# Ledger of designs, part 47: designed miniproteins, single chains, continued (2)

Each design is a single chain, and the fold is of that chain. pLDDT is the mean over its residues in the fold that is shown.

## One batch from the design tools (miniprotein)

Design m5610
Fold by ESMFold2-Fast:
Formats: C-alpha cells, sequence, structure tokens
Structure m5610 (fold): chain A 105 residues (1-105)
C-alpha cells in the first residue's frame, strides 16, 4: 500500500536522526512506537504523535525545558515546560490545538 509505505518512510526518516528532539521526547515518554498488534492503526497513531511532538521539539531547540509529557487515549498531548514565552506557547496552540501546555517557573 502506497500510503502505508509513505507513512513508514516518514517515521524511519524522523527516527534516523540521532540528535532529533522528537525522538528524544518519544523515548523520554516511554512511547512504544509500533508496539500494538494492529500495525496499520499503530503506524497512523505513531505518525500523529510525532506530528504533535514537532512543535514541542522546536521549542526545546530554542532552549525550552520540558519537565513532563503525557498522552491521552484520544491522542491529545499534555506538556509541562519552563522557559517558553507566552507568544511561543500561543503559536504551538495555533499549530497543534490538540497539545495542552502548562508553563511552570
Amino acid sequence: DAELAAARARLAALEATEDNPILVLATRLGLELSAEPDLEVQEEKDRKVLELLGPIAELQRKGVKVHGVSLSEDMKLSVTMSGATEEEIEKVKKEAPEVKITKVE
């Protein structure tokens, strides 16, 4: 299936970067990407999680500290962080409205 092959290629490309902040975040969360028995459903879920982590990884590259991350059953991400500006948080909310950000000092 061409769509499944494209999704696998995208995940492999994201995982291939050793210093990729998205991969670091997924590892810190204990996310077992592709651990579910239904590989097709799990690969779509993994792709959505990586897309949600993208904006958070960009904030980490800018020096934002991520203290905690949790994922709900409906694939909504909750992130606790420090060092982000309110403008950066609002930008992430606009780009990824499924992400809930809690700023701590």
Scores: mean pLDDT 64

Design m5611
Fold by ESMFold2-Fast:
Structure m5611 (fold): chain A 73 residues (1-73)
Amino acid sequence: SSMQKKKKQIELLNQLQDVIAKDPDAVDELLKIIDELKKLGNPDADALESLVKKKNYAAASIIITGSLLELEK
């Protein structure tokens, strides 16, 4: 359902932020979370993948925050 997809995206985005804060070198774990976001149709997932591959975690955190705000509307 639309509500279940939205809830799962919020959970994955929060998990992504937690992994970045706790262990940013866990790139494979970050990319697995992003792949799940892609499967759910999250519009920011491709940008997040690019930023994580570049280790640009500051920009990734900004995009995660923006994605969460859009999902909470």
Scores: mean pLDDT 88

Design m5612
Fold by ESMFold2-Fast:
Structure m5612 (fold): chain A 75 residues (1-75)
Amino acid sequence: SVAEKLLEAAKSLNENAEVYVTGNVITVLVEAESEEEARKIAEELEKLAKSLGAEAKSEIKQLGDKYLLTVTVTV
């Protein structure tokens, strides 16, 4: 499934990645140590989602010294 492929890719980039599925929307959450890491993960996951025929959007929010990445994929 798209969700399974996204989870595998996200965990390969950051072991603490989590994936949630609600209807036709898949949400990937990653806590990154730097903004650069968060951007790199976002780009890789968006590229993967588009290759699977899905639309993807990402948001990066700074939380203290960490960066929370949220990637929303619509299938």
Scores: mean pLDDT 86

Design m5613
Fold by ESMFold2-Fast:
Structure m5613 (fold): chain A 82 residues (1-82)
Amino acid sequence: SKTVKFVLSDGSTVEVEVTESDTGLDILEKLLELASGEDKVKVEILLEVAKEHPELDEKIREILLAATEPITIEDIANALSE
């Protein structure tokens, strides 16, 4: 497993544990449980996009597993827009 750190809009950091069995959607759902306010809305939008584009599920997982520094929700959204 790997711990992925996310920076939220208030500058706080939350940690999500990623296992070998977690999909990109599973990781985003874990983040959704930790997010509130505007961050929760941003994660809900990413989940909607990922559900409409199943190919993004593995890409999300790969992006998160490759992260060596804390990442923002916007960093994920930008990476998926390429």
Scores: mean pLDDT 80

Design m5614
Fold by ESMFold2-Fast:
Structure m5614 (fold): chain A 75 residues (1-75)
Amino acid sequence: SVEDLEAVLATLPPESQVPLLVEALGSKDEAVRELALERLRELAPEHRDLIAREFAKVRAQLDAATAARVEAILA
């Protein structure tokens, strides 16, 4: 759930949040995916290379629309 994801993120530094947020992009819950995209956008100015690296690991498992939104964040 969004609440569960937010609770875990609150315990982690930004670098540790990135792998969890990237994994959350594969969630069946649209609200969880939207939270992950919003937080990745916020982190992108400082952590773009890390986000790109973690995204590459899961790119093939994501739906095309979600993947395109991450690519837009990294542009």
Scores: mean pLDDT 87

Design m5615
Fold by ESMFold2-Fast:
Structure m5615 (fold): chain A 100 residues (1-100)
Amino acid sequence: MEKEEAEKRVEEFLEEVKKELEKVKTLEELEKVLEKVREKVQELLEEGQEEEAEKLKLEATKLLLKALSKLLGIPEERYVDALKNGEGLEASEKEKEAIA
């Protein structure tokens, strides 16, 4: 495989990974994306495209870590209550300004 073709395939695959990660709502779905990344890295390595495989691995890992952080922070509906409590904190701050 030519290096330019490998670079294009990596870029296209990273765009697909970004789109798939936006749809991920569970750890199981995140694991499926990770498996696809591992398979693509292995294909590039078998084709002798070690630099493109390393680039894909690094960039995909960054995307997966960001998705994991969001997933671990978001799936608890208790964060909806924290946002509602933010309105209470804002009201309390206005009360302090009214007293001052």
Scores: mean pLDDT 68

Design m5616
Fold by ESMFold2-Fast:
Structure m5616 (fold): chain A 84 residues (1-84)
Amino acid sequence: DPEELQFRLELSRLMIEGKLPDRLLDAVREALQKAGLPESLARVIAGDVLEIMRERKLTPEEFEERLDELVQEAVDRYLARHPR
């Protein structure tokens, strides 16, 4: 649905720009290093983290508290789709 995609992109942009840009990217980078994945995937995994936030209807506060867990879940989902 184009309207749902547009809303998700706007929410993701606002979250990255306004609330947790550096912390989200740092957490993603750390998780990628632990998983042996290239840093070039950071944007993809960050997008997956924001999708999980949307899917689970998490508040910004809940998202911040669970950031490391959500990042790890996004990495695990990526590895399940792209087995080594």
Scores: mean pLDDT 71

Design m5617
Fold by ESMFold2-Fast:
Structure m5617 (fold): chain A 65 residues (1-65)
Amino acid sequence: GPSVEEVVEALRRLDPDGSGTVTPEQVAQAARELGLDVEEARKRAEKLGPTISLAEAAQLLVELG
């Protein structure tokens, strides 16, 4: 699976304003770029809520890989 560094880089590209948060759809997009299960990433992210911290999103994506 992807490294922590690759996951963080993908998420930072989706948060250009540096808010420190992403949406479930952005987590799914990061999963697509990393070659992970997009639908599983979206489902797990939706359970965390509409606003997800980069740390929570990174942990979710690392656990999928």
Scores: mean pLDDT 83

Design m5618
Fold by ESMFold2-Fast:
Structure m5618 (fold): chain A 70 residues (1-70)
Amino acid sequence: KFDEALREATRAEVLKLEGKYDEAKEIMLRFAEKYLTEDEINELKQLMEKDFDKAFEYFRQKVVELRKKA
């Protein structure tokens, strides 16, 4: 269950490192829709419009929080 979430998060990080920002955003939003609250999804979307690096940092923080609850 959590292994799938972690694989998706890792794939988004790899895509970011490859410069494939649109593909990374798609995975990040798909992850958010499955595992995050509506407020957290809205925050992520706003950050994606302003600063992708901050959006990705926020995403990583939420993945870590989810992992700690497992």
Scores: mean pLDDT 79

Design m5619
Fold by ESMFold2-Fast:
Structure m5619 (fold): chain A 89 residues (1-89)
Amino acid sequence: GKLSVREKVEAKLEEFRAELLKLIESADLSEEDRQKVLEILESLLEGIKLTVESLIKQGASEEEILEELDASLELAKETIEALIAELAK
């Protein structure tokens, strides 16, 4: 393709981060709870980066890497949405 798999991964991670930051910013959270959610988001993103880097080093296909990335991002979004719902009570 015109982009490397690493470039595609970084683009998807940045888009995901931007969307989740908007979601967190629009949530009815205290400053303390917002910081907690941001810390969890950063931790999840670092974990995803490590998983993707491992797959790249193992020579996984672009398809396998992007499928794993998409699955991991879906779970991360569900985790953040659940956390926001719990904290906004």
Scores: mean pLDDT 85

Design m5620
Fold by ESMFold2-Fast:
Structure m5620 (fold): chain A 70 residues (1-70)
Amino acid sequence: DELKKKADELKKKLNDLQNTLVNDMGSNGRNARNSGDLNTLGNVIRQSNNLTSEIEKLGTKYRDLKAELK
């Protein structure tokens, strides 16, 4: 339960960070000349999504372990 709570908190924090980045991107909308910066921001968002998936896997592992003990 504690590990699942930690995973949920980290996921919430990550989602908040991702939303902030998306909003900042919208505020600083640019044309094709700044596509490099947009690509960098897109890469950060992809990495954030990957981290979220890993956190979800951790939660699944914890549930499996708990079921095995019960």
Scores: mean pLDDT 64

Design m5621
Fold by ESMFold2-Fast:
Structure m5621 (fold): chain A 68 residues (1-68)
Amino acid sequence: MSVEEKVAEAIRKMDENFEEAKKTLDELAPQIGPAGLIALAVALVIERKYRPDNTEIIKALEEALDKA
C-alpha cells in the first residue's frame, strides 16, 4: 500500500482501534505527501462538523497534520 492509502486506512480505523490507528498515523505523518495531507484535512473537517464530541480523534488528526 502507498503511504496515502495507509494514512486513509488509519483514519478509517480510529473508531475501531484508536490506539493502533493513532500509532500508525503518527509514524506515517512525516512521510505523507500532498494527497495524505488532503485526506487528513478532510477527515478533520468531517469530524469537527459531524462528531465534535470525538475530541481524542480530532486532536490526533490535528497533531498528525502538524507533524506532516
Scores: mean pLDDT 77

Design m5622
Fold by ESMFold2-Fast:
Structure m5622 (fold): chain A 70 residues (1-70)
Amino acid sequence: SSMLTQLLMKSQQYIQEKIQQAQQQAQQDVEKGKQLYPELTDKEAQDSIQNGIGMARLQAEAEVLKKLAQ
């Protein structure tokens, strides 16, 4: 396969791995947060997880673009 195809495949894998890590971390943080702050709603908890995933995706995509620019 071409270098471009290999870079796209590796980039996709990297982004997915970062999203998965962020999702697991956010879920742990939410569980701890509910223990410390019992008033935390399920909606607030879910919004926090989604925000964490979104930020991780943007950061991973930025890192990929930086690597491709080199």
Scores: mean pLDDT 82

Design m5623
Fold by ESMFold2-Fast:
Structure m5623 (fold): chain A 62 residues (1-62)
Amino acid sequence: SKAAKRQSAILRAVELADERGRTRITKEDAKEAAKRLGVSEKFALEAAEEYNARMAELEAAS
């Protein structure tokens, strides 16, 4: 499903960001995740933007 692919793209992008010591998913992390998962870069970038927005809200609530 699209939801499963989005979740996989987010998880892979988070792994790449964490390996690089970042608290946010960058465009490069999202593009690399898209390449590894065989999904479109646009799909991965949209998933990363949603994740980053949610993380920003959580940080603002702290």
Scores: mean pLDDT 76

Design m5624
Fold by ESMFold2-Fast:
Structure m5624 (fold): chain A 88 residues (1-88)
Amino acid sequence: SVIDKFLEKLKEKYGLTDEEIKTLRSAISSKNPEKTLIDILEGKDPEVESLEDRRRIAKARQILDKKGITDEDRKEMVEEYKKLLAEE
């Protein structure tokens, strides 16, 4: 999937572990994974109803913060993801 290709690029570029990628994948597992991923990358709160979904998203944000990913990096990530979506 486009999401899996994007997550592999993040793993390679920022040195995320398989467990960190698994956490990110879990956090975006929603009715609209594409929108949820973009919202997380842009620093917005995704529209989720369950407390468990909010906890997963919080863990994903902590991983990005721990890796020192900047606001400029996040903008670049969003553009790369949108480019991958446009090519599919």
Scores: mean pLDDT 76

Design m5625
Fold by ESMFold2-Fast:
Structure m5625 (fold): chain A 81 residues (1-81)
Amino acid sequence: SSKAEQIRKTVEKLGEKYGLSEEVVEYLTEFLTKRLRDDADLSEENIEKYIMASLHKIPDEEVRKEVAEAFGVNLPETVET
């Protein structure tokens, strides 16, 4: 299976656990596939940690907001300096 298929399966599990929409699951799968190394640990724990660490790098504001709310992370309206 491809890296994208493995990432998608893990993100789908997180989507079921945290209540992410199918559109957000697809977006995160593409986002992670472009950014994760081919030899990366694709476990649920590693993918979850990577998503949380990379929330500020998600260019789609609505996706970023839905993921942050689902994971229980409050995003500030502005980046604190």
Scores: mean pLDDT 76

Design m5626
Fold by ESMFold2-Fast:
Structure m5626 (fold): chain A 120 residues (1-120)
Amino acid sequence: MTPEEKAREIVELMEEAIKVLQEAIDYLRKQANDPSLTPEQQEKYKKAIDFLEKALTELRSLLERLRDAVENKAPVDEIVKIGVEMLKVLREALTYLPPEFAEKLREIGEKIQKIIDELK
């Protein structure tokens, strides 16, 4: 695969990761609406949702930077830097995700990591 083809594959994997995070946020918001939750449980859900919404915003920004880098034929080092920043956000998001969503995001992150390692 060319570096451009590898960068496009990272774009596709990041679009999948963004979708998983959005679905996880929607799931957690539904769980947070349970009237039987204690104030402590409500605070934990709010903290998780707030973090994941911030992560989603950061990933969308990084995805646009990656798309711009691919379109402008940026050096491979720039693509690698964006990919490393994306992986950092994904790993931080894992600590706030329900297990089912964490597993999906981990698999996507592992695929991105493999492509980044092949670009180095």
Scores: mean pLDDT 87

Design m5627
Fold by ESMFold2-Fast:
Structure m5627 (fold): chain A 104 residues (1-104)
Amino acid sequence: MDLILRAIGAILRGIGLLWDAENLPPSLELARRLLEEAREMLEIARELLKKGESEMAKKVAEMALRLARKALEIARKLGDEELAREAEEVIEEARELIEEAKKL
């Protein structure tokens, strides 16, 4: 599978999920979907960094950060402390990948 095409597809899915998060009622299901996509994007970002695609890795990790932050917002609003903790962990991981990509 083309890694760049996977990255583009993930970014487009992330944009769609952010649109859903702004336009649909908050739900734990939506927060979980945001967090699952963020985790997949962080895996893609790591593979991109491994291949020297630092700029694309940064863009993918920045989108993952946006999704994870939105998941955290929804989890806190709905009182899901476990999902909020998981979202905070993904946020930290995304920040680390962004900083790694910036060093190149």
Scores: mean pLDDT 87

Design m5628
Fold by ESMFold2-Fast:
Structure m5628 (fold): chain A 60 residues (1-60)
Amino acid sequence: SAERLEILRLFLEATKAAIEFVLEKVNPQYREEFQAQTERELAVLDEEIARLKAEIDSLK
């Protein structure tokens, strides 16, 4: 449903804002850890997006 796509969009926007906030606060010595965490979080988001798309398709 369109509602699920809207929720996903809001979640992605919130996630981007959080990543940007953390980027401003992280010290250079923790940059590698932040990068690794960001990559893991993006991978989880990609999996959630794929699952939501499959669910939407099942409704058709």
Scores: mean pLDDT 68

Design m5629
Fold by ESMFold2-Fast:
Structure m5629 (fold): chain A 116 residues (1-116)
Amino acid sequence: MVVERRARLTASIDVAKAGDTIIATARVRALSGEADVRLTVVLKGNTEEVRSEREARLREGQTAAASVAAVAGEAATITAEATVEARGPDARLEVSLTITSTSGGPSSSSPVVELE
């Protein structure tokens, strides 16, 4: 019996404030195996939405990151969303994961995701 190695990924989103600027950074890391990933991060404010997208092939221990920044209003709540789309070596869609975080809160992380 031969068990084929499957990719295991972890994803996180961090929201930080630097002066009046809010910075959202999304990361996806391969804990084992390898996968092609597409990482999209969106920062939503009261008047603006900014987006960044990155594609990378990850091997065990590798990380892909994407970040966006926007100026926060005086009483603005900023919501950061990250979507991770992962595919195995044959480029089939295996997993899609969405994470949300709110400005002023702690960093958010998703559970480990295993690919088929």
Scores: mean pLDDT 65

Design m5630
Fold by ESMFold2-Fast:
Structure m5630 (fold): chain A 85 residues (1-85)
Amino acid sequence: MPPSKEQLLREAELLLQLAERFGEEELARRARELLERIKKAETDEELEELARELQELVREFHERLRERGVSDAELEAVGEELLAE
């Protein structure tokens, strides 16, 4: 089942906010580009491809933060703070 466009937009927006919060400028730029592509997507096939791309970008973000010494717990705490705003 393809993810909903609304769900994908929310996940991409959260990734963008997290990338900006941690100063990951290149990942933030890629998240913005992905967000715009999701907004323009008109088919379930496009949404499935964008969902895979979003998951890959999230994986790269986590790997980069681990290299910087940011723990998964710190990342989750910041994500919860952003969702509460």
Scores: mean pLDDT 78

Design m5631
Fold by ESMFold2-Fast:
Structure m5631 (fold): chain A 73 residues (1-73)
Amino acid sequence: PSQEELDIAVAEIGVAVLISVARRYAEKHPELREELEALIEEGRAAMAAAKTAEEAREVYKEFKERFDEIIEK
């Protein structure tokens, strides 16, 4: 695969891992479930729309940043 294809795959895997973590966190913190489920749906849609490695990396960064903000509430 090209470096771009690998970078996209790495970002996709990264977002998938964060989604799994967010789901686990929502199970432990029901008060955050609605916000975390909204973040998961938004992240999946954004990653599906990403066509370049740069876009995919940005989706990962934004997901991670918003996830951290939610769990710090």
Scores: mean pLDDT 83

Design m5632
Fold by ESMFold2-Fast:
Structure m5632 (fold): chain A 80 residues (1-80)
Amino acid sequence: EEARQIAVEYAREKYKDNPEKAKLAEAFAGGLARRHPDIKTEEQAKELADEAIKLVENYEKLSAEDMERVRAILDAGDAA
């Protein structure tokens, strides 16, 4: 999946100096890409990676409803 790989690599590169956040960003980017298999361009992959980065940055501020959304995204990434 070209778009998934681009999204994951972009998110990982953002946190290359923070392996814990890099791992979380990879998981979110991968999960988001699996939930949006219709993305096919680098621009769409980058937008997905930006959403994953936003989730990482706001992780500590997430409401219970946002945490359920995050869990669903991660589950989609792990369900292979």
Scores: mean pLDDT 71

Design m5633
Fold by ESMFold2-Fast:
Structure m5633 (fold): chain A 58 residues (1-58)
Amino acid sequence: SALEAAEAAVAAAEAGEITAGEAQDQLVRASIDGMSAEQVQALGRRLRAIAERLGLPA
């Protein structure tokens, strides 16, 4: 459930429906609720790609 919510938030940020910050908040919440380090790293990489696309410092 927490993983699915974090994946949905990252996908929404990739689509421009929410901010990367809102997706990051959801990812942090999911990581506290027992996401594995591998799952956190995978979703974090996707959020970093959004920052790169927007020309923000990585």
Scores: mean pLDDT 75

Design m5634
Fold by ESMFold2-Fast:
Structure m5634 (fold): chain A 93 residues (1-93)
Amino acid sequence: NEEKIKEAEKLAEELVEKLKAENPDKLSEEEAKKLTEALKKLAKAMIEAGYSLEEVKKFIESMVESIGQAIKEGQFNLDIFLTYIDSLIDDLN
Protein backbone atom coordinates (compact mmCIF):
# COMPACT_ATOMS: atom_id res chain seq x y z
CA ASN A 1 0.00 0.00 0.00
CA GLU A 2 2.92 2.45 0.59
CA GLU A 3 3.63 2.80 -3.15
CA LYS A 4 -0.09 3.25 -3.93
CA ILE A 5 -0.36 5.94 -1.23
CA LYS A 6 2.69 7.77 -2.66
CA GLU A 7 1.25 7.67 -6.20
CA ALA A 8 -2.17 8.96 -5.05
CA GLU A 9 -0.53 11.71 -2.94
CA LYS A 10 1.63 12.75 -5.92
CA LEU A 11 -1.51 13.04 -8.09
CA ALA A 12 -3.14 15.26 -5.43
CA GLU A 13 -0.07 17.54 -5.41
CA GLU A 14 0.04 17.76 -9.23
CA LEU A 15 -3.70 18.50 -9.54
CA VAL A 16 -3.61 21.27 -6.88
CA GLU A 17 -0.50 22.81 -8.53
CA LYS A 18 -2.42 22.90 -11.84
CA LEU A 19 -5.52 24.32 -10.09
CA LYS A 20 -3.42 27.12 -8.53
CA ALA A 21 -1.69 27.89 -11.86
CA GLU A 22 -5.14 28.21 -13.53
CA ASN A 23 -6.51 30.37 -10.64
CA PRO A 24 -3.55 32.47 -9.34
CA ASP A 25 -5.77 35.40 -8.21
CA LYS A 26 -8.33 33.15 -6.46
CA LEU A 27 -6.20 30.51 -4.68
CA SER A 28 -3.26 31.56 -2.46
CA GLU A 29 -0.09 29.54 -1.71
CA GLU A 30 -1.37 28.90 1.84
CA GLU A 31 -4.80 27.77 0.61
CA ALA A 32 -3.18 25.51 -2.04
CA LYS A 33 -0.97 23.94 0.66
CA LYS A 34 -3.95 23.26 2.96
CA LEU A 35 -5.94 21.79 0.07
CA THR A 36 -2.99 19.58 -0.98
CA GLU A 37 -2.54 18.29 2.60
CA ALA A 38 -6.28 17.53 2.94
CA LEU A 39 -6.44 15.66 -0.39
CA LYS A 40 -3.28 13.66 0.46
CA LYS A 41 -4.83 12.68 3.81
CA LEU A 42 -8.05 11.64 2.03
CA ALA A 43 -6.13 9.64 -0.62
CA LYS A 44 -4.19 7.80 2.10
CA ALA A 45 -7.39 7.07 4.08
CA MET A 46 -9.12 5.70 0.95
CA ILE A 47 -6.20 3.38 0.07
CA GLU A 48 -6.07 2.15 3.69
CA ALA A 49 -9.88 1.59 3.60
CA GLY A 50 -9.36 -0.80 0.64
CA TYR A 51 -10.16 1.37 -2.38
CA SER A 52 -8.09 0.64 -5.49
CA LEU A 53 -5.50 3.15 -6.72
CA GLU A 54 -7.65 3.65 -9.86
CA GLU A 55 -10.78 4.45 -7.78
CA VAL A 56 -8.83 6.88 -5.55
CA LYS A 57 -7.25 8.67 -8.55
CA LYS A 58 -10.67 9.00 -10.24
CA PHE A 59 -12.25 10.35 -7.03
CA ILE A 60 -9.45 12.90 -6.39
CA GLU A 61 -9.56 14.06 -10.04
CA SER A 62 -13.35 14.51 -9.88
CA MET A 63 -13.08 16.39 -6.58
CA VAL A 64 -10.40 18.80 -7.87
CA GLU A 65 -12.48 19.42 -11.05
CA SER A 66 -15.49 20.31 -8.84
CA ILE A 67 -13.31 22.66 -6.75
CA GLY A 68 -11.99 24.31 -9.93
CA GLN A 69 -15.56 24.95 -11.12
CA ALA A 70 -16.56 26.36 -7.70
CA ILE A 71 -13.52 28.69 -7.74
CA LYS A 72 -14.41 29.97 -11.24
CA GLU A 73 -18.00 30.62 -10.10
CA GLY A 74 -16.81 32.43 -6.93
CA GLN A 75 -18.49 29.79 -4.73
CA PHE A 76 -15.44 28.02 -3.24
CA ASN A 77 -15.04 28.09 0.55
CA LEU A 78 -11.82 26.37 1.71
CA ASP A 79 -12.89 25.95 5.38
CA ILE A 80 -16.18 24.27 4.40
CA PHE A 81 -14.31 22.00 1.97
CA LEU A 82 -11.68 21.03 4.58
CA THR A 83 -14.50 20.18 7.03
CA TYR A 84 -16.14 18.05 4.31
CA ILE A 85 -12.86 16.17 3.68
CA ASP A 86 -12.42 15.49 7.42
CA SER A 87 -16.00 14.11 7.47
CA LEU A 88 -15.23 11.80 4.51
CA ILE A 89 -12.09 10.50 6.28
CA ASP A 90 -14.07 9.85 9.50
CA ASP A 91 -16.64 7.85 7.47
CA LEU A 92 -13.79 5.70 6.05
CA ASN A 93 -12.53 4.78 9.55
Scores: mean pLDDT 86

Design m5635
Fold by ESMFold2-Fast:
Structure m5635 (fold): chain A 100 residues (1-100)
Amino acid sequence: SKVEVLKEVSKLVREAIELLNELRENPEDLEKAKELYRVLQEILELLEPFLSDEELAELKDLIAELEAAVKAKDMQKAIEIAEQILSKINEQVSKIQDEL
């Protein structure tokens, strides 16, 4: 159900924020960057049925850019992209909650 998806997304968003804060304090932590990527991808998969084609494409592009930054070990770029992804996820979660 929508409510159950939003509860799981809320939990994963909190996890992603914690990982992002840890990565800001230690930008050399490649394993934390990989965990953050995994969590953000999982959030997108949960939100996919509730997004427009345009919103989904934008988030998929950002996730792909994050993967590329992590593979390149460009941690500053990875942090910037992860912040953009979380901002857009929070916007989408707010829109879905307002429609309940």
Scores: mean pLDDT 88

Design m5636
Fold by ESMFold2-Fast:
Structure m5636 (fold): chain A 85 residues (1-85)
Amino acid sequence: ELRKLAEEAIEAIKKGDFDKANEYISKLETRAKELEQRAAQGDREALAELAVIYYHLSKIYELMGDKEKAEEYRKKAEEYVARLN
């Protein structure tokens, strides 16, 4: 589950295990890329999953101190949430 991947990434970062954190981040980013084409066609399930993934990526990068990537992913999450409403 996406939430579990995000929680595992956050836990790894808190323990200083950035190699493991990057593994979870890569899985989330790969999943997002797979969904982007479906979301472009208006697939509401893909839009919802992308909003969740980008929200989690934003929080993970914020925790890592990468404020620029955190802001970029936060904006993407907000865009996909807006398309669902």
Scores: mean pLDDT 84

Design m5637
Fold by ESMFold2-Fast:
Structure m5637 (fold): chain A 81 residues (1-81)
Amino acid sequence: GEELKRLNELAELLEQARRAIRAGDGERAIEYLRQAKSIAPTDYTAQLLDQAIDAVRAGDYERALALIDRALLAEIMHVTL
């Protein structure tokens, strides 16, 4: 369905962002996070991704990874705010 397709697209973008963060490539990570935010199905997930972008900008990669994981889990659990 459309929901599963969107979840897969979101998961792929977040995986690319996580790989970029682990490589120390903050600029590339932000690009993937912005793309993920543009397809985020809920305001809650979009807010988590904004916080992740801010964490990457601050060099707080551990926080960014945690926020990315939380965003993906929120979508899997269908959390809406």
Scores: mean pLDDT 82

Design m5638
Fold by ESMFold2-Fast:
Structure m5638 (fold): chain A 55 residues (1-55)
Amino acid sequence: HMVTLSKEGMEKRLKYLEEKYPEVFEKWKATREITSEEDLLEAEYAVVQEEKRKL
């Protein structure tokens, strides 16, 4: 796989966030457009922090 984020890669990661945190992800996406890798990374970072708090 390429190092650069592909369209398929972005969609797969977005789907994971939606499945794992549907309510939080929907609220986040409604207030922010996910149009770049930066937006995706911010969303992923936020849910990772949520996961860490579960520990």
Scores: mean pLDDT 65

Design m5639
Fold by ESMFold2-Fast:
Structure m5639 (fold): chain A 75 residues (1-75)
Amino acid sequence: MEEELKKLEELAKKGDTDAIRRLANTYVGLGDIEKAEKLYRKLVELTGSKEDVDLLAQAYITAGDLERAKKIREE
């Protein structure tokens, strides 16, 4: 568990998009939406994919920020 998080953090730091996605999902599960949002934003910057934009929008919804969630989906 702790060892898996450390491995994901190291891979995410190196720009591994799968590791970034997995780490961000883990932070959502832990309730750390601010860290999840930061990681999803990095993921979107690297991939530009609709799927990753949708993940960032979901993080905003979970944080209660419906306006930012709507705006990012419209971009």
Scores: mean pLDDT 78

Design m5640
Fold by ESMFold2-Fast:
Structure m5640 (fold): chain A 80 residues (1-80)
Amino acid sequence: SKIEKAKELGEQAIEGVRTESPEDARKSLESLAGGLGMLVGDKKLGDEMAERLRRAAEEGPEAAIEAIREVTERAIEALK
């Protein structure tokens, strides 16, 4: 289902932030934003998720992980 795909994308992005360099972690966040935006089919929501993730990445890995959880949950709600 699209909900299960959203959960998988979120978990993959969290693992990326935990294990990768800051540059590669940023790419993982961009991939998450693109994937979630495509799943929900809402460009404005996708753009808002991307901006939230970009800002959190500047604060550090813990902030990025929390933002991943937030945008993933928001995408799941949009898919219901």
Scores: mean pLDDT 82

Design m5641
Fold by ESMFold2-Fast:
Order: sequence, then C-alpha cells, then structure tokens
Structure m5641 (fold): chain A 94 residues (1-94)
Amino acid sequence: KLQLELEIKEGILLILVGVARVLGADELADKALETLKKIEEAVKAGKIEEAERILKEGEKEILRLGREQGLESLAEEIVKTLREIYELLVKLYG
C-alpha cells in the first residue's frame, strides 16, 4: 500500500514537472527531478540526515526559481509533493 502511494505521488510530481516544461520553466523542472533523485538515493542508502538536507536545499532553490519565473504556486505544489514523497520513502526504507 505504501509503495502504491509513493508511485502515485511520483506520478503527480512528473505531471507538475511536465507543466513546468510546457511553461518554459526547464530549470524549475530539472531542479525538481534532481532533488527527487538525490533524496531517493540518500534514503535508500540509510542517509536520512543527508536526505533531509537535500530536501531543504532543493525546496529553497525550487521556490526561488518559481518566483523568478512567476510560477510560485507551481513551485509550492512541487515542494509539497517532494515533502510527501520524502515522508513515504522514510517509511518504506528508513
């Protein structure tokens, strides 16, 4: 059940990333995907403190890019989805 919830949240993130790309916000899209990949790698390696740091740093950059592009609400939804993914990854692998 937790695996299905994780897959759904990852799917939502990919939709939000797709919206960012359609709107020309490729840097925002790339940063969201980079942050996801690094969090997954850190959590699966048991490096929970590193994963939390990566999430916090990624959130800051994603929100900055969203403001610069006039896409603050999209950036906020991406950050929210990344947080939910992080929580599910910790429950599954932490």
Scores: mean pLDDT 89

Design m5642
Fold by ESMFold2-Fast:
Structure m5642 (fold): chain A 59 residues (1-59)
Amino acid sequence: MKGAEAARKAAEAGDSAGAAAAGHDSFLNQDYEGAREAAKAAEEMGLRRGAALARKSAE
């Protein structure tokens, strides 16, 4: 998926776009807890911008 490369790049910069991409994959596999955990992990790491992005993706 084209978002995977962007997610990897953003994760290296400390922006948890990787969590957003992982959330999408979890959602597609009916693993809604995975998407939720990704957002929570981003907040714990202090990546609030990434956490907000993950929340938007979940909408």
Scores: mean pLDDT 53

Design m5643
Fold by ESMFold2-Fast:
Structure m5643 (fold): chain A 70 residues (1-70)
Amino acid sequence: SKVEAAVLAGVGAGVDLLMKDPSASRQEIIETAKKAAEEKARKLGLSEEDIEAAVKQAAAQTQAILDALA
């Protein structure tokens, strides 16, 4: 789905930052994931509700990855 594509783009951006800058804070990584998910969702023409859902899911998934690495 388009929401899943936006979530994947967001999570990917967060993980990419973590790999390139291991000194990046958890909040910076999560913010990066949220921004990338929003950008992708807007480009895909999602509704405001679906954009918010994609951003929320990307943040939650990125948080779960960071928690698993802690």
Scores: mean pLDDT 88

Design m5644
Fold by ESMFold2-Fast:
Structure m5644 (fold): chain A 85 residues (1-85)
Amino acid sequence: SPEEIQQYLGRLSDLLLDIVSSGDENVRDKEAQQAIDVLKEFVEQYPDAEELKKLLDEMEENFKNKDYSGFLKTMREAIDTIAKL
């Protein structure tokens, strides 16, 4: 549904702003994990979006490595990819 896609975009965009605005590393880590969980929910509902599964895997890898610059880059790419659906 276009409405469901817009709801996921809103959730991810809000989390992106929270992550970039957070001055606390523990809060940022929780918000990053929430973003991963939201994208997992999206991929489960839209399994034909294979590019998003790759971006999800890259986000999880960047998160494990504490590469927040890489994490934010892949998160923005995932948001852009969903917006084009």
Scores: mean pLDDT 86

